# Designed miniproteins, single chains, continued (3): the designs that were tried, part 52

Each design is a single chain, and the fold is of that chain. pLDDT is the mean over its residues in the fold that is shown.

## One batch from the design tools (miniprotein)

Design m9793
Fold by ESMFold2-Fast:
Structure m9793 (fold): chain A 110 residues (1-110)
Amino acid sequence: LEELLKEMEEIIKKIKEMAKNPSSYSEEEIIKLINDATRLVDELLKIAPSLSEEERLKVMKLAAELHKAILELYYEASKILSDEKVEKLKRKVEELEQKLSELVEEIEKN
């Protein structure tokens, strides 16, 4: 868990950095980072039933921070991307949001 939480914190930091200057990054780099975030959420979802109450609170806090960071990235990137690229980015953001929703539900259930 500790390694997954640390990796999630690093991804959130990278997403926030991309949101500050999205024009410095390729569409491929942005999509890759979102895919990496989705993979981490999937890994957390697999271990969610085995988490202690303290660990669940830590995961919930990071999930909320990730959701906020990804929406900020989407907003900032959408200002500079073409409509076609915005639509592709929107689909990836929605995929991550769906996984985050599943993680939150699993955490709340336990």
Scores: mean pLDDT 84

Design m9794
Fold by ESMFold2-Fast:
Structure m9794 (fold): chain A 119 residues (1-119)
Amino acid sequence: AMPYLLTVDFREEDGRVTVTVRLLTPDGELLAEGTGSAELPAADLEEGRVRALARALAELQRELKRKGVDINGPLLTTGRPLVPAAERGRAAALELEPDIAPLLLATAGVLAQAWAARA
């Protein structure tokens, strides 16, 4: 089976970075696109790049939700339901195809940051 593909494009110009992220189906169809930008501080270029990427992924998440795509279902969890952990009564049992696991984990991390920002 063909994997889902996340494409990430970084464009840096005049002390600013713009990041465009696109999520494609295994058939190459565009599901959603997000764009984010940030200033590039001379002291920490990577901070600016990470900030722009986080903004782009947050926009991608909003577009997917607007289109009715269940990110927590088909994109973030496969094969297994959530299983309670002994320590806190909660765990995530996640079984991923190796070729899509990094994409889903990176997306989940940014989604968690976006949820924290809402609180």
Scores: mean pLDDT 57

Design m9795
Fold by ESMFold2-Fast:
Structure m9795 (fold): chain A 65 residues (1-65)
Amino acid sequence: MIDEVVEEAKKLGDTLTPEQALELLLKHGFSEETARRIVLAAMLRSRSRTVTPEDLKKALEEILK
């Protein structure tokens, strides 16, 4: 699951907008509330308005496990 989300994120580019990251998580079956929490955690890691696939992976690991 986490690896599948990260690989799809990499296909979208080296960085994603928060909206792209949110849509990707929703596509993979996350609730809107959980997806928003993951995106926020990833943005806090990146210290920017964009998210890298690596930041997204860390946020997924943090929130899910």
Scores: mean pLDDT 78

Design m9796
Fold by ESMFold2-Fast:
Structure m9796 (fold): chain A 63 residues (1-63)
Amino acid sequence: DIEKIREIVKKKTNLSDEEIVLAVTAYSLYKEGKTVEEIARELGVSPETVERYIKLVEDVIKE
């Protein structure tokens, strides 16, 4: 559930609301099978930023 993931990220991190939306969206697209490069193009960020967002969300969920 994207909404629950967003709430957990907001509670466990000091990210802005805009950064939280980007991180959760990147994670959702990755779970749907998009590549890091496709997500980076779609969100207008670097592939390294996308990988960071995906790992951040995964770490928050696994904790």
Scores: mean pLDDT 80

Design m9797
Fold by ESMFold2-Fast:
Structure m9797 (fold): chain A 68 residues (1-68)
Amino acid sequence: LSPEERLDKLIELARENRLDTVLFTAEVLRATLSPEQAFTLTAATLLEEARRRGMEELVEQVEKLVAS
């Protein structure tokens, strides 16, 4: 998967889980940074929020996408 495709998958995961603050952050990062940097920071933001909320399945989904 390209960095852009991986970023789109992270955004979809955030949307499916109703994480509006992560969605807003991801769109700002996508507009301002390279796709690789936007992916890395979006993944970190999504993981932090998922862990904070105890969303174990989402954590695993994001970790698999980062490992790809």
Scores: mean pLDDT 85

Design m9798
Fold by ESMFold2-Fast:
Structure m9798 (fold): chain A 74 residues (1-74)
Amino acid sequence: GTQKFLDYLEKLAKISGDEEFLKMVEEAKKNNDVQLLIDKIIEYYKKQGFSDKLIENVKKRLEELAKLWTATPK
């Protein structure tokens, strides 16, 4: 479910040491909004100067993970 997906991303953010990423995940968890989190992550990577190809790949992977985890019963 959505909560499990957000919990997973929170763990990744903590492991990465990326404080901005962690803040984005915490805000998305408060709102229970996976799309908000995906949009914030994509904007963050654009700001960091990542390539359009990498950004598109990350977006697709995040949307696929969200579909799989949100479609699963909690």
Scores: mean pLDDT 72

Design m9799
Fold by ESMFold2-Fast:
Structure m9799 (fold): chain A 116 residues (1-116)
Amino acid sequence: GAAEAARRAAMRESAKNAIDSLAQDVLTEYEKLKAEGKSDEEAIAEVARRYGLHPEVVRLLIEYAKNKDEETLKRIAEVLERLMAEGKATPAQRALLSLVYYALGDFDRAEAVGAA
């Protein structure tokens, strides 16, 4: 119904705003570390450590901050799904996967990941 559609729209926008903020923070910290003389690999590794994220996820968040492309969000979900399947996902990565699913409109998978 209309109430369910409004709730889902609000959840999707909230999730997208949270991801946009995280991606911008990740990009800002990466650029700061690079300005301090860190290599690309060192900067990515330090951001990954600080945020509890895999380096591949950090690289994709930097790409997303620059392009804001839904295809980049799908690539983030694919990496996080792999980490979940391997039992290697951190709490931060589980939370990010839930947010990415909400942003993509996959409410059933978002709720399943958030509840586990």
Scores: mean pLDDT 88

Design m9800
Fold by ESMFold2-Fast:
Structure m9800 (fold): chain A 74 residues (1-74)
Amino acid sequence: SPLELLQKALEKINEGKLEEAEELLLQTPDSEVVKSAIKVLRQTLPEEKLPEALKRYTESRIKLLELEEEERRK
């Protein structure tokens, strides 16, 4: 499921495995939006800030997906 992919990506970020995390994020719905967001982060941030920024982005995607699931139940 998309939620499981996002949770696994978060685990990989916490392990310092950013490339594996990005591969998992690109398997989620809206992969083109995710790809663009990752590209912007990598182009605009120094390497030391990438893990925290990618973590925050992944957490926001989890929250968005949870909100979309709630809307579908209505």
Scores: mean pLDDT 79

Design m9801
Fold by ESMFold2-Fast:
Structure m9801 (fold): chain A 72 residues (1-72)
Amino acid sequence: ASAEGVEAARRALELMREAVERYSELAKQGITPEETPELRRLQAEFRELAELANANMTEADRAALEAEVAAE
């Protein structure tokens, strides 16, 4: 259960990195990122993964992930 939550959190972080890169690409082309269906889809998927992580992570898992992210 907690391992599933941690995995979901890691996927959410990967998706956020992908969204940031896509945002940068669209901005370079003069496209309004907020209007693209691709970014709306990424936002929806991120929300689902974040909810799954919150439901399945223990306090210890959350602290460990926060420390890992802070170390980056």
Scores: mean pLDDT 72

Design m9802
Fold by ESMFold2-Fast:
Structure m9802 (fold): chain A 74 residues (1-74)
Amino acid sequence: MPSLAESLLAEVLGLADAPDAEQLATVERRLRHLIGRVGFERALAIAEEVLARLTDPRLRAVLREAVARVRAEQ
């Protein structure tokens, strides 16, 4: 079975053809779900692993923005 980082990476990559606003909303929702499952610090570590593996600058920007929003709500 894929790791949590691999699962999040696959979900983010699957959003490549979605509208920009929908990409951000979906990634933010997935991060909140991860926080509920593994806690805030581990969810952010997983997001950082995914950021290191993303090559698409648009998807990288979306994930960074989602992380920033989630951090602001801590």
Scores: mean pLDDT 81

Design m9803
Fold by ESMFold2-Fast:
Structure m9803 (fold): chain A 89 residues (1-89)
Amino acid sequence: SKIDELAKKATEEARKRGLSDRAAQLVGNLVKAAYEAMKAGVDPETVLKAIENAVRELRARGRLTDEEAQAIIDILKKYLPEIEKLAKE
């Protein structure tokens, strides 16, 4: 599906930015989660805030570095308009 291709592209961008495979896979999973939330009628701003909160919590628990957390948020912000476009189809 188009969303699976977008999630793979976001995961590959995370790897190119030097993120661990686990952090890169998290990016792909968050892209898919954002898509499902928007399809269910959640607005993009609320979805982004939920992602930022989840990533901050993982960082606070030592599951992500500061650099990984920021890169994940930056990638999701970059991909959010394309995710929204697919969700509104």
Scores: mean pLDDT 89

Design m9804
Fold by ESMFold2-Fast:
Structure m9804 (fold): chain A 103 residues (1-103)
Amino acid sequence: MEEKKKKLEELEKKLEELTEELLTTTDPEKRREIREEIAKIYEEMAKLTEDPEKKKLYEEIAKVIRGEIAGSDKVLKELAKKGLISEVLRSIGMRLDEELKAK
């Protein structure tokens, strides 16, 4: 249990670093690579967490990011409409409010 908590903390720190890198990256290909890595981190956090609510949240976030990478913005719009992950997606450098209005 303690090992999982330490691993989660490590993944959260890496996620913060990748989010910062994403905000400073202008190359579309590089941005896609960073988002792919962020999705993998959320998937791993979902596997490590013992909290069912957090597990569901992490899985939903990873699914949204992968959907965006694949060009499937409908999943992103559905989750944004729920308000469930707006704050977390915003922390990843996504502009949900602007994207919903523009598309």
Scores: mean pLDDT 65

Design m9805
Fold by ESMFold2-Fast:
Structure m9805 (fold): chain A 64 residues (1-64)
Amino acid sequence: VAVSEAALQSAMAASGADRAAAEAAGTLIHNGGSGREAQDLLARASGASPDAAGRGAVAAHTGT
């Protein structure tokens, strides 16, 4: 399963993370990882708040 370009762009915009971090979050979700793990990854990569990282994780998930 691949994350769509639209989902990657949305995840980047919501979290402030770069493309590599957004792709890593999408890959984590595809491998059965939790939304919490994706949120933590995006927060660490971008310095985003938990709310912004959470929105990014949701955006990455909807592209699967």
Scores: mean pLDDT 73

Design m9806
Fold by ESMFold2-Fast:
Structure m9806 (fold): chain A 75 residues (1-75)
Amino acid sequence: MVTSEEEALEKARELFEKYGPPLVLRAIADGKVVASVTIRSPEDLEEAVRELIEKLKKSGAKPDFRLEAVADGRA
């Protein structure tokens, strides 16, 4: 779990760097979108990932989740 949060942050930063701001990041569990955040600047990455994980926990979803990036323009 702790390492999973760090890996999620690293992945989010990589995706943000490739696609640029803004970046919509979605947490998918059991084939459903259980949480999403919009990242507008690299300074917000840590808080956005933390919020996404917190929402995932509150939704009662299993820790087995995946992150998908959706570019607002075209990806």
Scores: mean pLDDT 67

Design m9807
Fold by ESMFold2-Fast:
Structure m9807 (fold): chain A 99 residues (1-99)
Amino acid sequence: SSADMSRAIGELFLEFLKWLKENDPEAYEKLLKHAELVSQGKAKIEIKREGNTVTITIKTELGELKIEVKVEGDTINVTLTVTFKDGKVYVFKKTIKAK
């Protein structure tokens, strides 16, 4: 469901933010600025749907955030890929049960 997807995406993003804050504070600050640009409407958002997979790509002047959501039976697999303009790439994954 959309609610389960939103929960999975939100939980993964919060886990990623916590990890960045502890392990790469500079990347954490860049991601917060990226989120601010998104909230200000300064982002290009693209949504692609292919079978059971939805890919959301969010681009700002600071980089690209890609969220891939794959539904397989009763499970939802979420992959978060962040590419900053300096070439750093981060990949985080989360699996949840659909309700």
Scores: mean pLDDT 79

Design m9808
Fold by ESMFold2-Fast:
Structure m9808 (fold): chain A 84 residues (1-84)
Amino acid sequence: GADAVAEAAADAMRKAVEQGLTPHEVGSRVREAALKKAQEHGLPPEVADVAARAAISAHRLGYTPEQVGKVAGEAARAAAEDAA
């Protein structure tokens, strides 16, 4: 469910950063991965948007990849509960 969306966002972030993509391209990859995973799990697009924004924000604050995943997961779970 929501945790899978957060994991997809965090994984996309890590891969895009490792590839040396621009901040704009990183954000695009993260949003695309989160949306695809949300669709696979029958979650609304708002859950994907919240997870992606949380991951991007945490990364910009210097959080570790593990912390980025945790922050995105907490945000995605809250959004999924609000949408239900």
Scores: mean pLDDT 83

Design m9809
Fold by ESMFold2-Fast:
Structure m9809 (fold): chain A 65 residues (1-65)
Amino acid sequence: DVLREMARLMAKATATYYGVELREVEEDGVLRFYLRGKDEEAVRKTKEDILPLAEVAGAPPPVIE
């Protein structure tokens, strides 16, 4: 699915822009996004901005680690 792949690429670009680490994990057929970074505000903004992208990619809301 082209749209799903584009959403994943956009999520990665968004995380890179904020200086946040985005990890994609597939477990039991479910794609999950994990966010990690030292700047709490940047991580939270990244999560908010990629929420709709995660939905398009078929993933639940991103988890902050």
Scores: mean pLDDT 83

Design m9810
Fold by ESMFold2-Fast:
Structure m9810 (fold): chain A 98 residues (1-98)
Amino acid sequence: MSPLDLELGGEIKGVYDAAFSIRRRYSNDKRAREVATKLIRAASLVAVVGQDDPERALEVAREVRELSLKALEYAEQGDFDEAEKLAEEALELARKAL
């Protein structure tokens, strides 16, 4: 595994960690589960991009990671509308990278 693959893996793991944190803390909230699901999908799509173009995937992963951290912050404030918007933005960035 290359050093670039390790850095990419770290960013992707960070997105999963944010998603699982939201899902674990707010497991009874349907909106929180939907936010977590979108972030998990975004991370998975970035991993697919990284199979062919790890440099491009890393650029996208960094942006998706930042959006995932903001989504977690808004979820912690109870603002699931903004958290969902950020998660959808992260998912759309990942889709466009395919």
Scores: mean pLDDT 88

Design m9811
Fold by ESMFold2-Fast:
Parts: structure tokens; sequence; C-alpha cells
Structure m9811 (fold): chain A 116 residues (1-116)
């Protein structure tokens, strides 16, 4: 079995770092890492309790950040968690999750470009 607890701890650490981060380049790096870890966790489990824990961490981050790009990226990650909860085994849900991940990548690019 994969270390789901390790992924959760890494996600929690990155969420805490993002709540305090004001540098756009570091926000971009942390958001890219967060998106990757959330996607890996979602592909590793359908456990509703674990998915609820990730969703609450993302909601906490959204409530604490004032950066609109970070808020938008977090909303896309929350939607990805909801897609996994509602229909975890369909090709349509997998395509939706991939589309949401690609949208987060676009926002990470925008965050990085603000560091100029």
Amino acid sequence: KEEIEKLLKEIEKIVSELEAEKDPAKQAELMGRLASLVYKLLMSTTDQEILDRVEELLKRLKAKTKDPLVQEAVDLLIEMVKVRKEDPNSKESLLKMIGLLLAVIGLVEDMLLKSK
C-alpha cells in the first residue's frame, strides 16, 4: 500500500507554506507541487474520509489567501476532489480531473510571470 499519510502530510506542509508566502515565484512553485501531490493522492485512493480531509485543507488555504490566482487554483483543486468523490472510476471523470490539473498549470505559469 502507498503511504497515503505521507502524501497528506506533504499537502498540509505546502498548504501552510502557501498561507504565508507572498513571493509570486515561490507561490508558483508551491502551487505546482500542491497540484501534483493532490492529483497523486486522488489517483491513489477513493477513501471518502481522506478526500474530505484534503478538501478541508484546500478550503482553509482559500480562506487564508488574498491572492486571486492562488484562490482560483485552489478552487480548481477543490473541484478535482469533488469529481473524484462523485464518479471515481469513469473515463469522463478522469478527463475532467486532467482538464482541471491543466488549468492549474496555466495559473501557475501566470503566478511565475508575475515574479518578473
Scores: mean pLDDT 84

Design m9812
Fold by ESMFold2-Fast:
Structure m9812 (fold): chain A 82 residues (1-82)
Amino acid sequence: MAEELDVDEVTPEMVRRAALEAGLSEEDAEAIGRAARDLSPVDRALLVLALRYGSPEELERIARAARRGDSREVARLAREAL
């Protein structure tokens, strides 16, 4: 079901779930969820949108940054994917 994304309510768990729904592995989804803990609610919302609408190449770059623990790079890549 499509639902409006409330940016103030976007949790790291919602980001992890969005990564799983995008077809990423459980390991990559966990890394992305951990990176999201260091992000503002707005950056978490942008990351969810990037996971939903980004290309497979963009998702791979986000997952790679998340695996390095680079939350700032994850946020930058999410913004660039939109």
Scores: mean pLDDT 81

Design m9813
Fold by ESMFold2-Fast:
Parts: sequence; structure tokens; C-alpha cells
Structure m9813 (fold): chain A 84 residues (1-84)
Amino acid sequence: VKDQQKTSDLMQKSADNMKKGPKDIPNAIKNANKLIDSKSPVSQGVGKRIMYRIKQAKDGNFDVATKQMQDDADNQQQNTQKSQ
């Protein structure tokens, strides 16, 4: 429960950084690394997904990657709220 909320919060922060533009990609990477550095396999998987989206953005698909990160964050937030 508590780890799921932290995962959701970091995922949303990464999506927010991406929406602010390419200048905030380093902040999105920081938030993804916090998930990867967690001891939860689920959080590590989410962090790796965020890193994949960041790679897509760097490869020229910034708009698609940003939209997908926000969709992922929205789904994670809703699942966190419904899991109670």
C-alpha cells in the first residue's frame, strides 16, 4: 500500500517533468532512478519503463513519449486509489 503510493507519486512527477519540456528530462531521469533504486521489483519495473519513455523522447518521439508517460501515471494513480 505505502510503496504503491510512492511509486504512483514518482511516476506522476516524471510525467510532469516531461510535460514541462526537454529541459526537464534530467529531473524525470532522477525520479525514474529513485524507483529503480527501490527494493520493490514492481517499482524497479516502473522505473525502467520511465527510462524507456525517456529514450523514446531522446530518439525524436518526445510528444508520443510524454503522452504515454502521462497515461501510465494516470493508470497507476487510479490503481493506487482503487486498491483500498
Scores: mean pLDDT 76

Design m9814
Fold by ESMFold2-Fast:
Structure m9814 (fold): chain A 93 residues (1-93)
Amino acid sequence: MSPEELARQAIELVREAITAAEAGDKDRLKELSKQLRELSVQAREAGVPELAEILDRAAKTLELYVAGKVTPEQAVADLRHALKELEELLKKI
């Protein structure tokens, strides 16, 4: 998978995570956190550590939300920030 394809897939997963977090869908967030972690590994192997770092932070936000350690509002805010970083990264390569 190309760096551009990885970044586009990351954007889609984070958008789904925002929707799931707003809905309080913890089961979906567990699935999405696993997918974000798997995509982070692929990003590192593709030589895009910046993408991997954004994905790891997004996955951690989902994990903390599922554990009841952050509010839904805080989780959504952190995910929207990650989405903005991903969109800016995609513009560069």
Scores: mean pLDDT 89

Design m9815
Fold by ESMFold2-Fast:
Structure m9815 (fold): chain A 84 residues (1-84)
Amino acid sequence: SVENVIMLGKELKRVVDERNLPDQEPAPLSAAQRAALDAALAEALKSTDPEERRKIMEEIIDTYGPAALGVIEDAIVRRHLEAS
């Protein structure tokens, strides 16, 4: 749902702000890393529990670092458009 996508975006911003990630161009992700990240985002979007989604987002950022931000933002926009 659009509401879940919006909430996921808000939770991501909270995690980013909390971690004080640098405003730097991140290293590019491999195709395998992008596929794994897309799968993790799909699981996050299935959850209606904000704490579960936050935990998944924190784990993604821990694994992929700042490079995950652009991929997550692109995936959120894509899913929002697909839901419309």
Scores: mean pLDDT 67

Design m9816
Fold by ESMFold2-Fast:
Structure m9816 (fold): chain A 92 residues (1-92)
Amino acid sequence: SLRERLLELAELARKEAAALPPGSAEREVYELLAEALRAAAEGDAEKAAEEARRAVEVAAAAQPDAVSDEELAEGLEALGERFERLAREAGA
C-alpha cells in the first residue's frame, strides 16, 4: 500500500540522517523529510506539508546562492501540495 511505502521511505530517511554529522544541514533535511513522510503515512496532510516545506527551507538556507527567492517559493508550494496529496491518499 502507499502507506507502507511511505513508512519504509521514512525509516530510510531516518537511517540516512543518523549516519550524517550531528548539526549538519543535510542531517536536519533528512530528519524533516522522515517526519514529513511519516505524517503523510498517518494521513496528516497539514503536518506532512509543513515538515516538507521546512526541509526545503533548511536546504535552501545551506546553499543561499544556489536558489533564488522565486525558485524557493515555487519549490515550497509544489512540495507542500505533493505531500498533502500523499497524506490524503494514504489516509483514505
Scores: mean pLDDT 82

Design m9817
Fold by ESMFold2-Fast:
Structure m9817 (fold): chain A 72 residues (1-72)
Amino acid sequence: DEKATELVNEEAEKLAKEAGKTVSNISIVSEGGPLSDEMALAIARSLADEAARTGEDITNTTLHVSSVAAPA
């Protein structure tokens, strides 16, 4: 999803820079339909948090996500 990929990269880059890390060139492959903006932003925060926790930059990474809710 083009929009989700753009949102993830923009938000993750911003948040990671605040932590002194770099997150860039992330590709999102959504299965089960397009990702919501809310889900894309959650993914971005997770990526930035992971970069901050590991102390490593995250670049040129492909994420496979499902837009279908897991059964309760």
Scores: mean pLDDT 75

Design m9818
Fold by ESMFold2-Fast:
Structure m9818 (fold): chain A 87 residues (1-87)
Amino acid sequence: AAREALEAWAAAHEEEYAEAEAAGDMKKLAELAIESARVMASVAEGPVKEALLYMAEKLEENIETATPELEEKIAEEAGELARKLAE
């Protein structure tokens, strides 16, 4: 399941995430978000996989200008895409 892959990834990258968050390193946080989305997509299927790949793509396009607000917006857009594709 996507959750199991994400939990394994999170355990391996917990220190990196904490350091990036503490430093306010938005680019590193975006890189970690992209990687986690791709890890989840690798075990997901259908609408969820498409939404995760969309999120990763949009974060990559905006990686140099990533902000918490932009990341939240991209995540919401990906969630809406998943809902529409799932009907």
Scores: mean pLDDT 74

Design m9819
Fold by ESMFold2-Fast:
Structure m9819 (fold): chain A 67 residues (1-67)
Amino acid sequence: MREELEKKIEELGELAKKSNLDEANILRAAIAELRDALVQLKSPNGEKLAEEALKKAEEAKKKVLEK
């Protein structure tokens, strides 16, 4: 789980560098949720929050790539 979150943060970060301002804002919002999920992994809902953050990150990536 942690490795998947970190990999996704890196992937979206690289995509944001190549994106316009609006796209970068969408990706940065998803990255913030992924980082929050990493911090909360030790909480009772940590794994569920991580799965939801990963799903939202994938949706954000799809939205940016589809334009």
Scores: mean pLDDT 80

Design m9820
Fold by ESMFold2-Fast:
Structure m9820 (fold): chain A 65 residues (1-65)
Amino acid sequence: MTPEQRAAEARAAVEAAESLLPRAEAGDVSATSALGILLAAARFLGDPAVEPRVDELEKRLKAAI
């Protein structure tokens, strides 16, 4: 995986997680589970550009559950 591919995958994971956040905040357990998996994937990919977005999503997810 190239750095460009890693960055693209990390952005895709964060964007997907952001799209699920309203459902997770509304109490959708399947959305909460999927969001957790996507955040773990984004952290594993380790792109510094998305790290603040991942941190914010984790804070909001923890507040919702």
Scores: mean pLDDT 78

Design m9821
Fold by ESMFold2-Fast:
Structure m9821 (fold): chain A 83 residues (1-83)
Amino acid sequence: KNTEMGLQAVDGGLKLAEEYLKEGKYNVAIDIANYLISVVIPLAVNAIVADGKPDLGVKVAEEAEKRANELIEEAKELKKKQE
């Protein structure tokens, strides 16, 4: 089902960004989070909407974009602390 694939892609990408953040690879975490916002989340939302679940698509977009932006801000803050 396209919805499940879209949800898995978003969840996997967020987990990958969190992993690189924990490893101190802040630029990689930021790049992954930006790619999620610009490419992966829109594609996942389109797949969910195509499955007839537009309300779920909106919810996924809002929640995933919020989390990706949180990861970007965390990475930027941690990067500033590395002298």
Scores: mean pLDDT 84

Design m9822
Fold by ESMFold2-Fast:
Structure m9822 (fold): chain A 71 residues (1-71)
Amino acid sequence: SMGEEALRAALGALSAAYGGGEKAAREYAAELGASVEGGVAGGEAAAEALADGLSREEAGLVGREAALAAS
């Protein structure tokens, strides 16, 4: 499903940024002070950035901005 694929891409991007899989993704969201909703918004933004051909690092930054804006 699109939602599941977007979350996978977001977890991948966040994992790449912090080097630690799903645990790192959760710790990243918590570090930002983002809500769960913010974490989801960040995941979707990161997935879209990856689909547009951005690097995992760039997608992670896009996801961070979206997570903070949605929180």
Scores: mean pLDDT 63

Design m9823
Fold by ESMFold2-Fast:
Structure m9823 (fold): chain A 74 residues (1-74)
Amino acid sequence: SWEDVMLRLVVHEMRRAGIELDAAEIAALRAALAGVTDPSRAAEVLRPVIERIAARHGVPPERVLPAPGQPPLA
């Protein structure tokens, strides 16, 4: 499903930033996505969850999320 694809991408980006997600953090991301009926809103819904996880791990959110106006990280 598109939700599984989005979750894999988030896990990859978090790992690239040095964050290993635990089962509870993965569950929180899944729960956030489960309420999303429009895939275009997934980034809006996930952003605050990603920011909270990054803060919990002591990582600035800028290391996980691209700056506004920059292309997505390949």
Scores: mean pLDDT 74

Design m9824
Fold by ESMFold2-Fast:
Structure m9824 (fold): chain A 61 residues (1-61)
Amino acid sequence: STLEDLIRRIAGGKRTLSREEAAEVMMKLLGLSRDEAMAIVEAAGKRTFSIAELVDILRSL
């Protein structure tokens, strides 16, 4: 999907992202501040994120 492709590009080809890397993706895709992006990531309660998990989070917003 287009969203998955965008996330993969921002992630630099990584399959698994840290909380900070997941926040960076959200900042770039949604224009969120770092604090807003980190709040979303923290609310998910995960230490690492797959591309599919980030797609699910973004679709829930």
Scores: mean pLDDT 81

Design m9825
Fold by ESMFold2-Fast:
Structure m9825 (fold): chain A 105 residues (1-105)
Amino acid sequence: SEEEELKKKAEEYADLTVESIKQLLDYGFSQGLSDDTILLMLDIAFHSAMLQAKKEFPDKEILRYYFEKVLEKLEEYLASETDPRKQAVLKALIERFKKEAEKLL
């Protein structure tokens, strides 16, 4: 169905969003940036991705599905992370994501 095709696109978009967050997090730590600076960079990138997703998925059900998939994938990433500094930044990002996603729906 058209809905199933849109959900697949939303999940692919969620994969790209989380991959970009992972790359930016790894980059920030590789450059020796502070946790606060990394979190700010991630927050800006994430906010931009969420606004873009709202434009790509005008249907609230599909947009909700995108947010649910991003949250699921971020929680999986957090569960696999062993660096306590990266865990702390990811936890802070996830909490900010939950609040911003609620405002956009």
Scores: mean pLDDT 86

Design m9826
Fold by ESMFold2-Fast:
Structure m9826 (fold): chain A 67 residues (1-67)
Amino acid sequence: MNDPQQVAYDQALRRALTDIQTGRMTPQQAIQTLLDGADRLSTFTDYSQQVADLLRQVARRLEQLLQ
C-alpha cells in the first residue's frame, strides 16, 4: 500500500514543479514557500512537525533537481 508520507511528498513535489513550470513562481520562490510553510507548521503538533520535515525534504529535492 502507498505510504501516506510518501504520497504527501510526491503531491507536494508535483505541485511545486507545476507552479514552476506554469510560471506561477520561480524555483527559488517555490523552495522558500516550502521552507516558510515548514517553519509555521513546526510550532504546532507532532503531526505538524512531520509535515514540516516533509516540506523541507521537498525543498531539498527541488534544489537538487534545479541545479
Scores: mean pLDDT 76

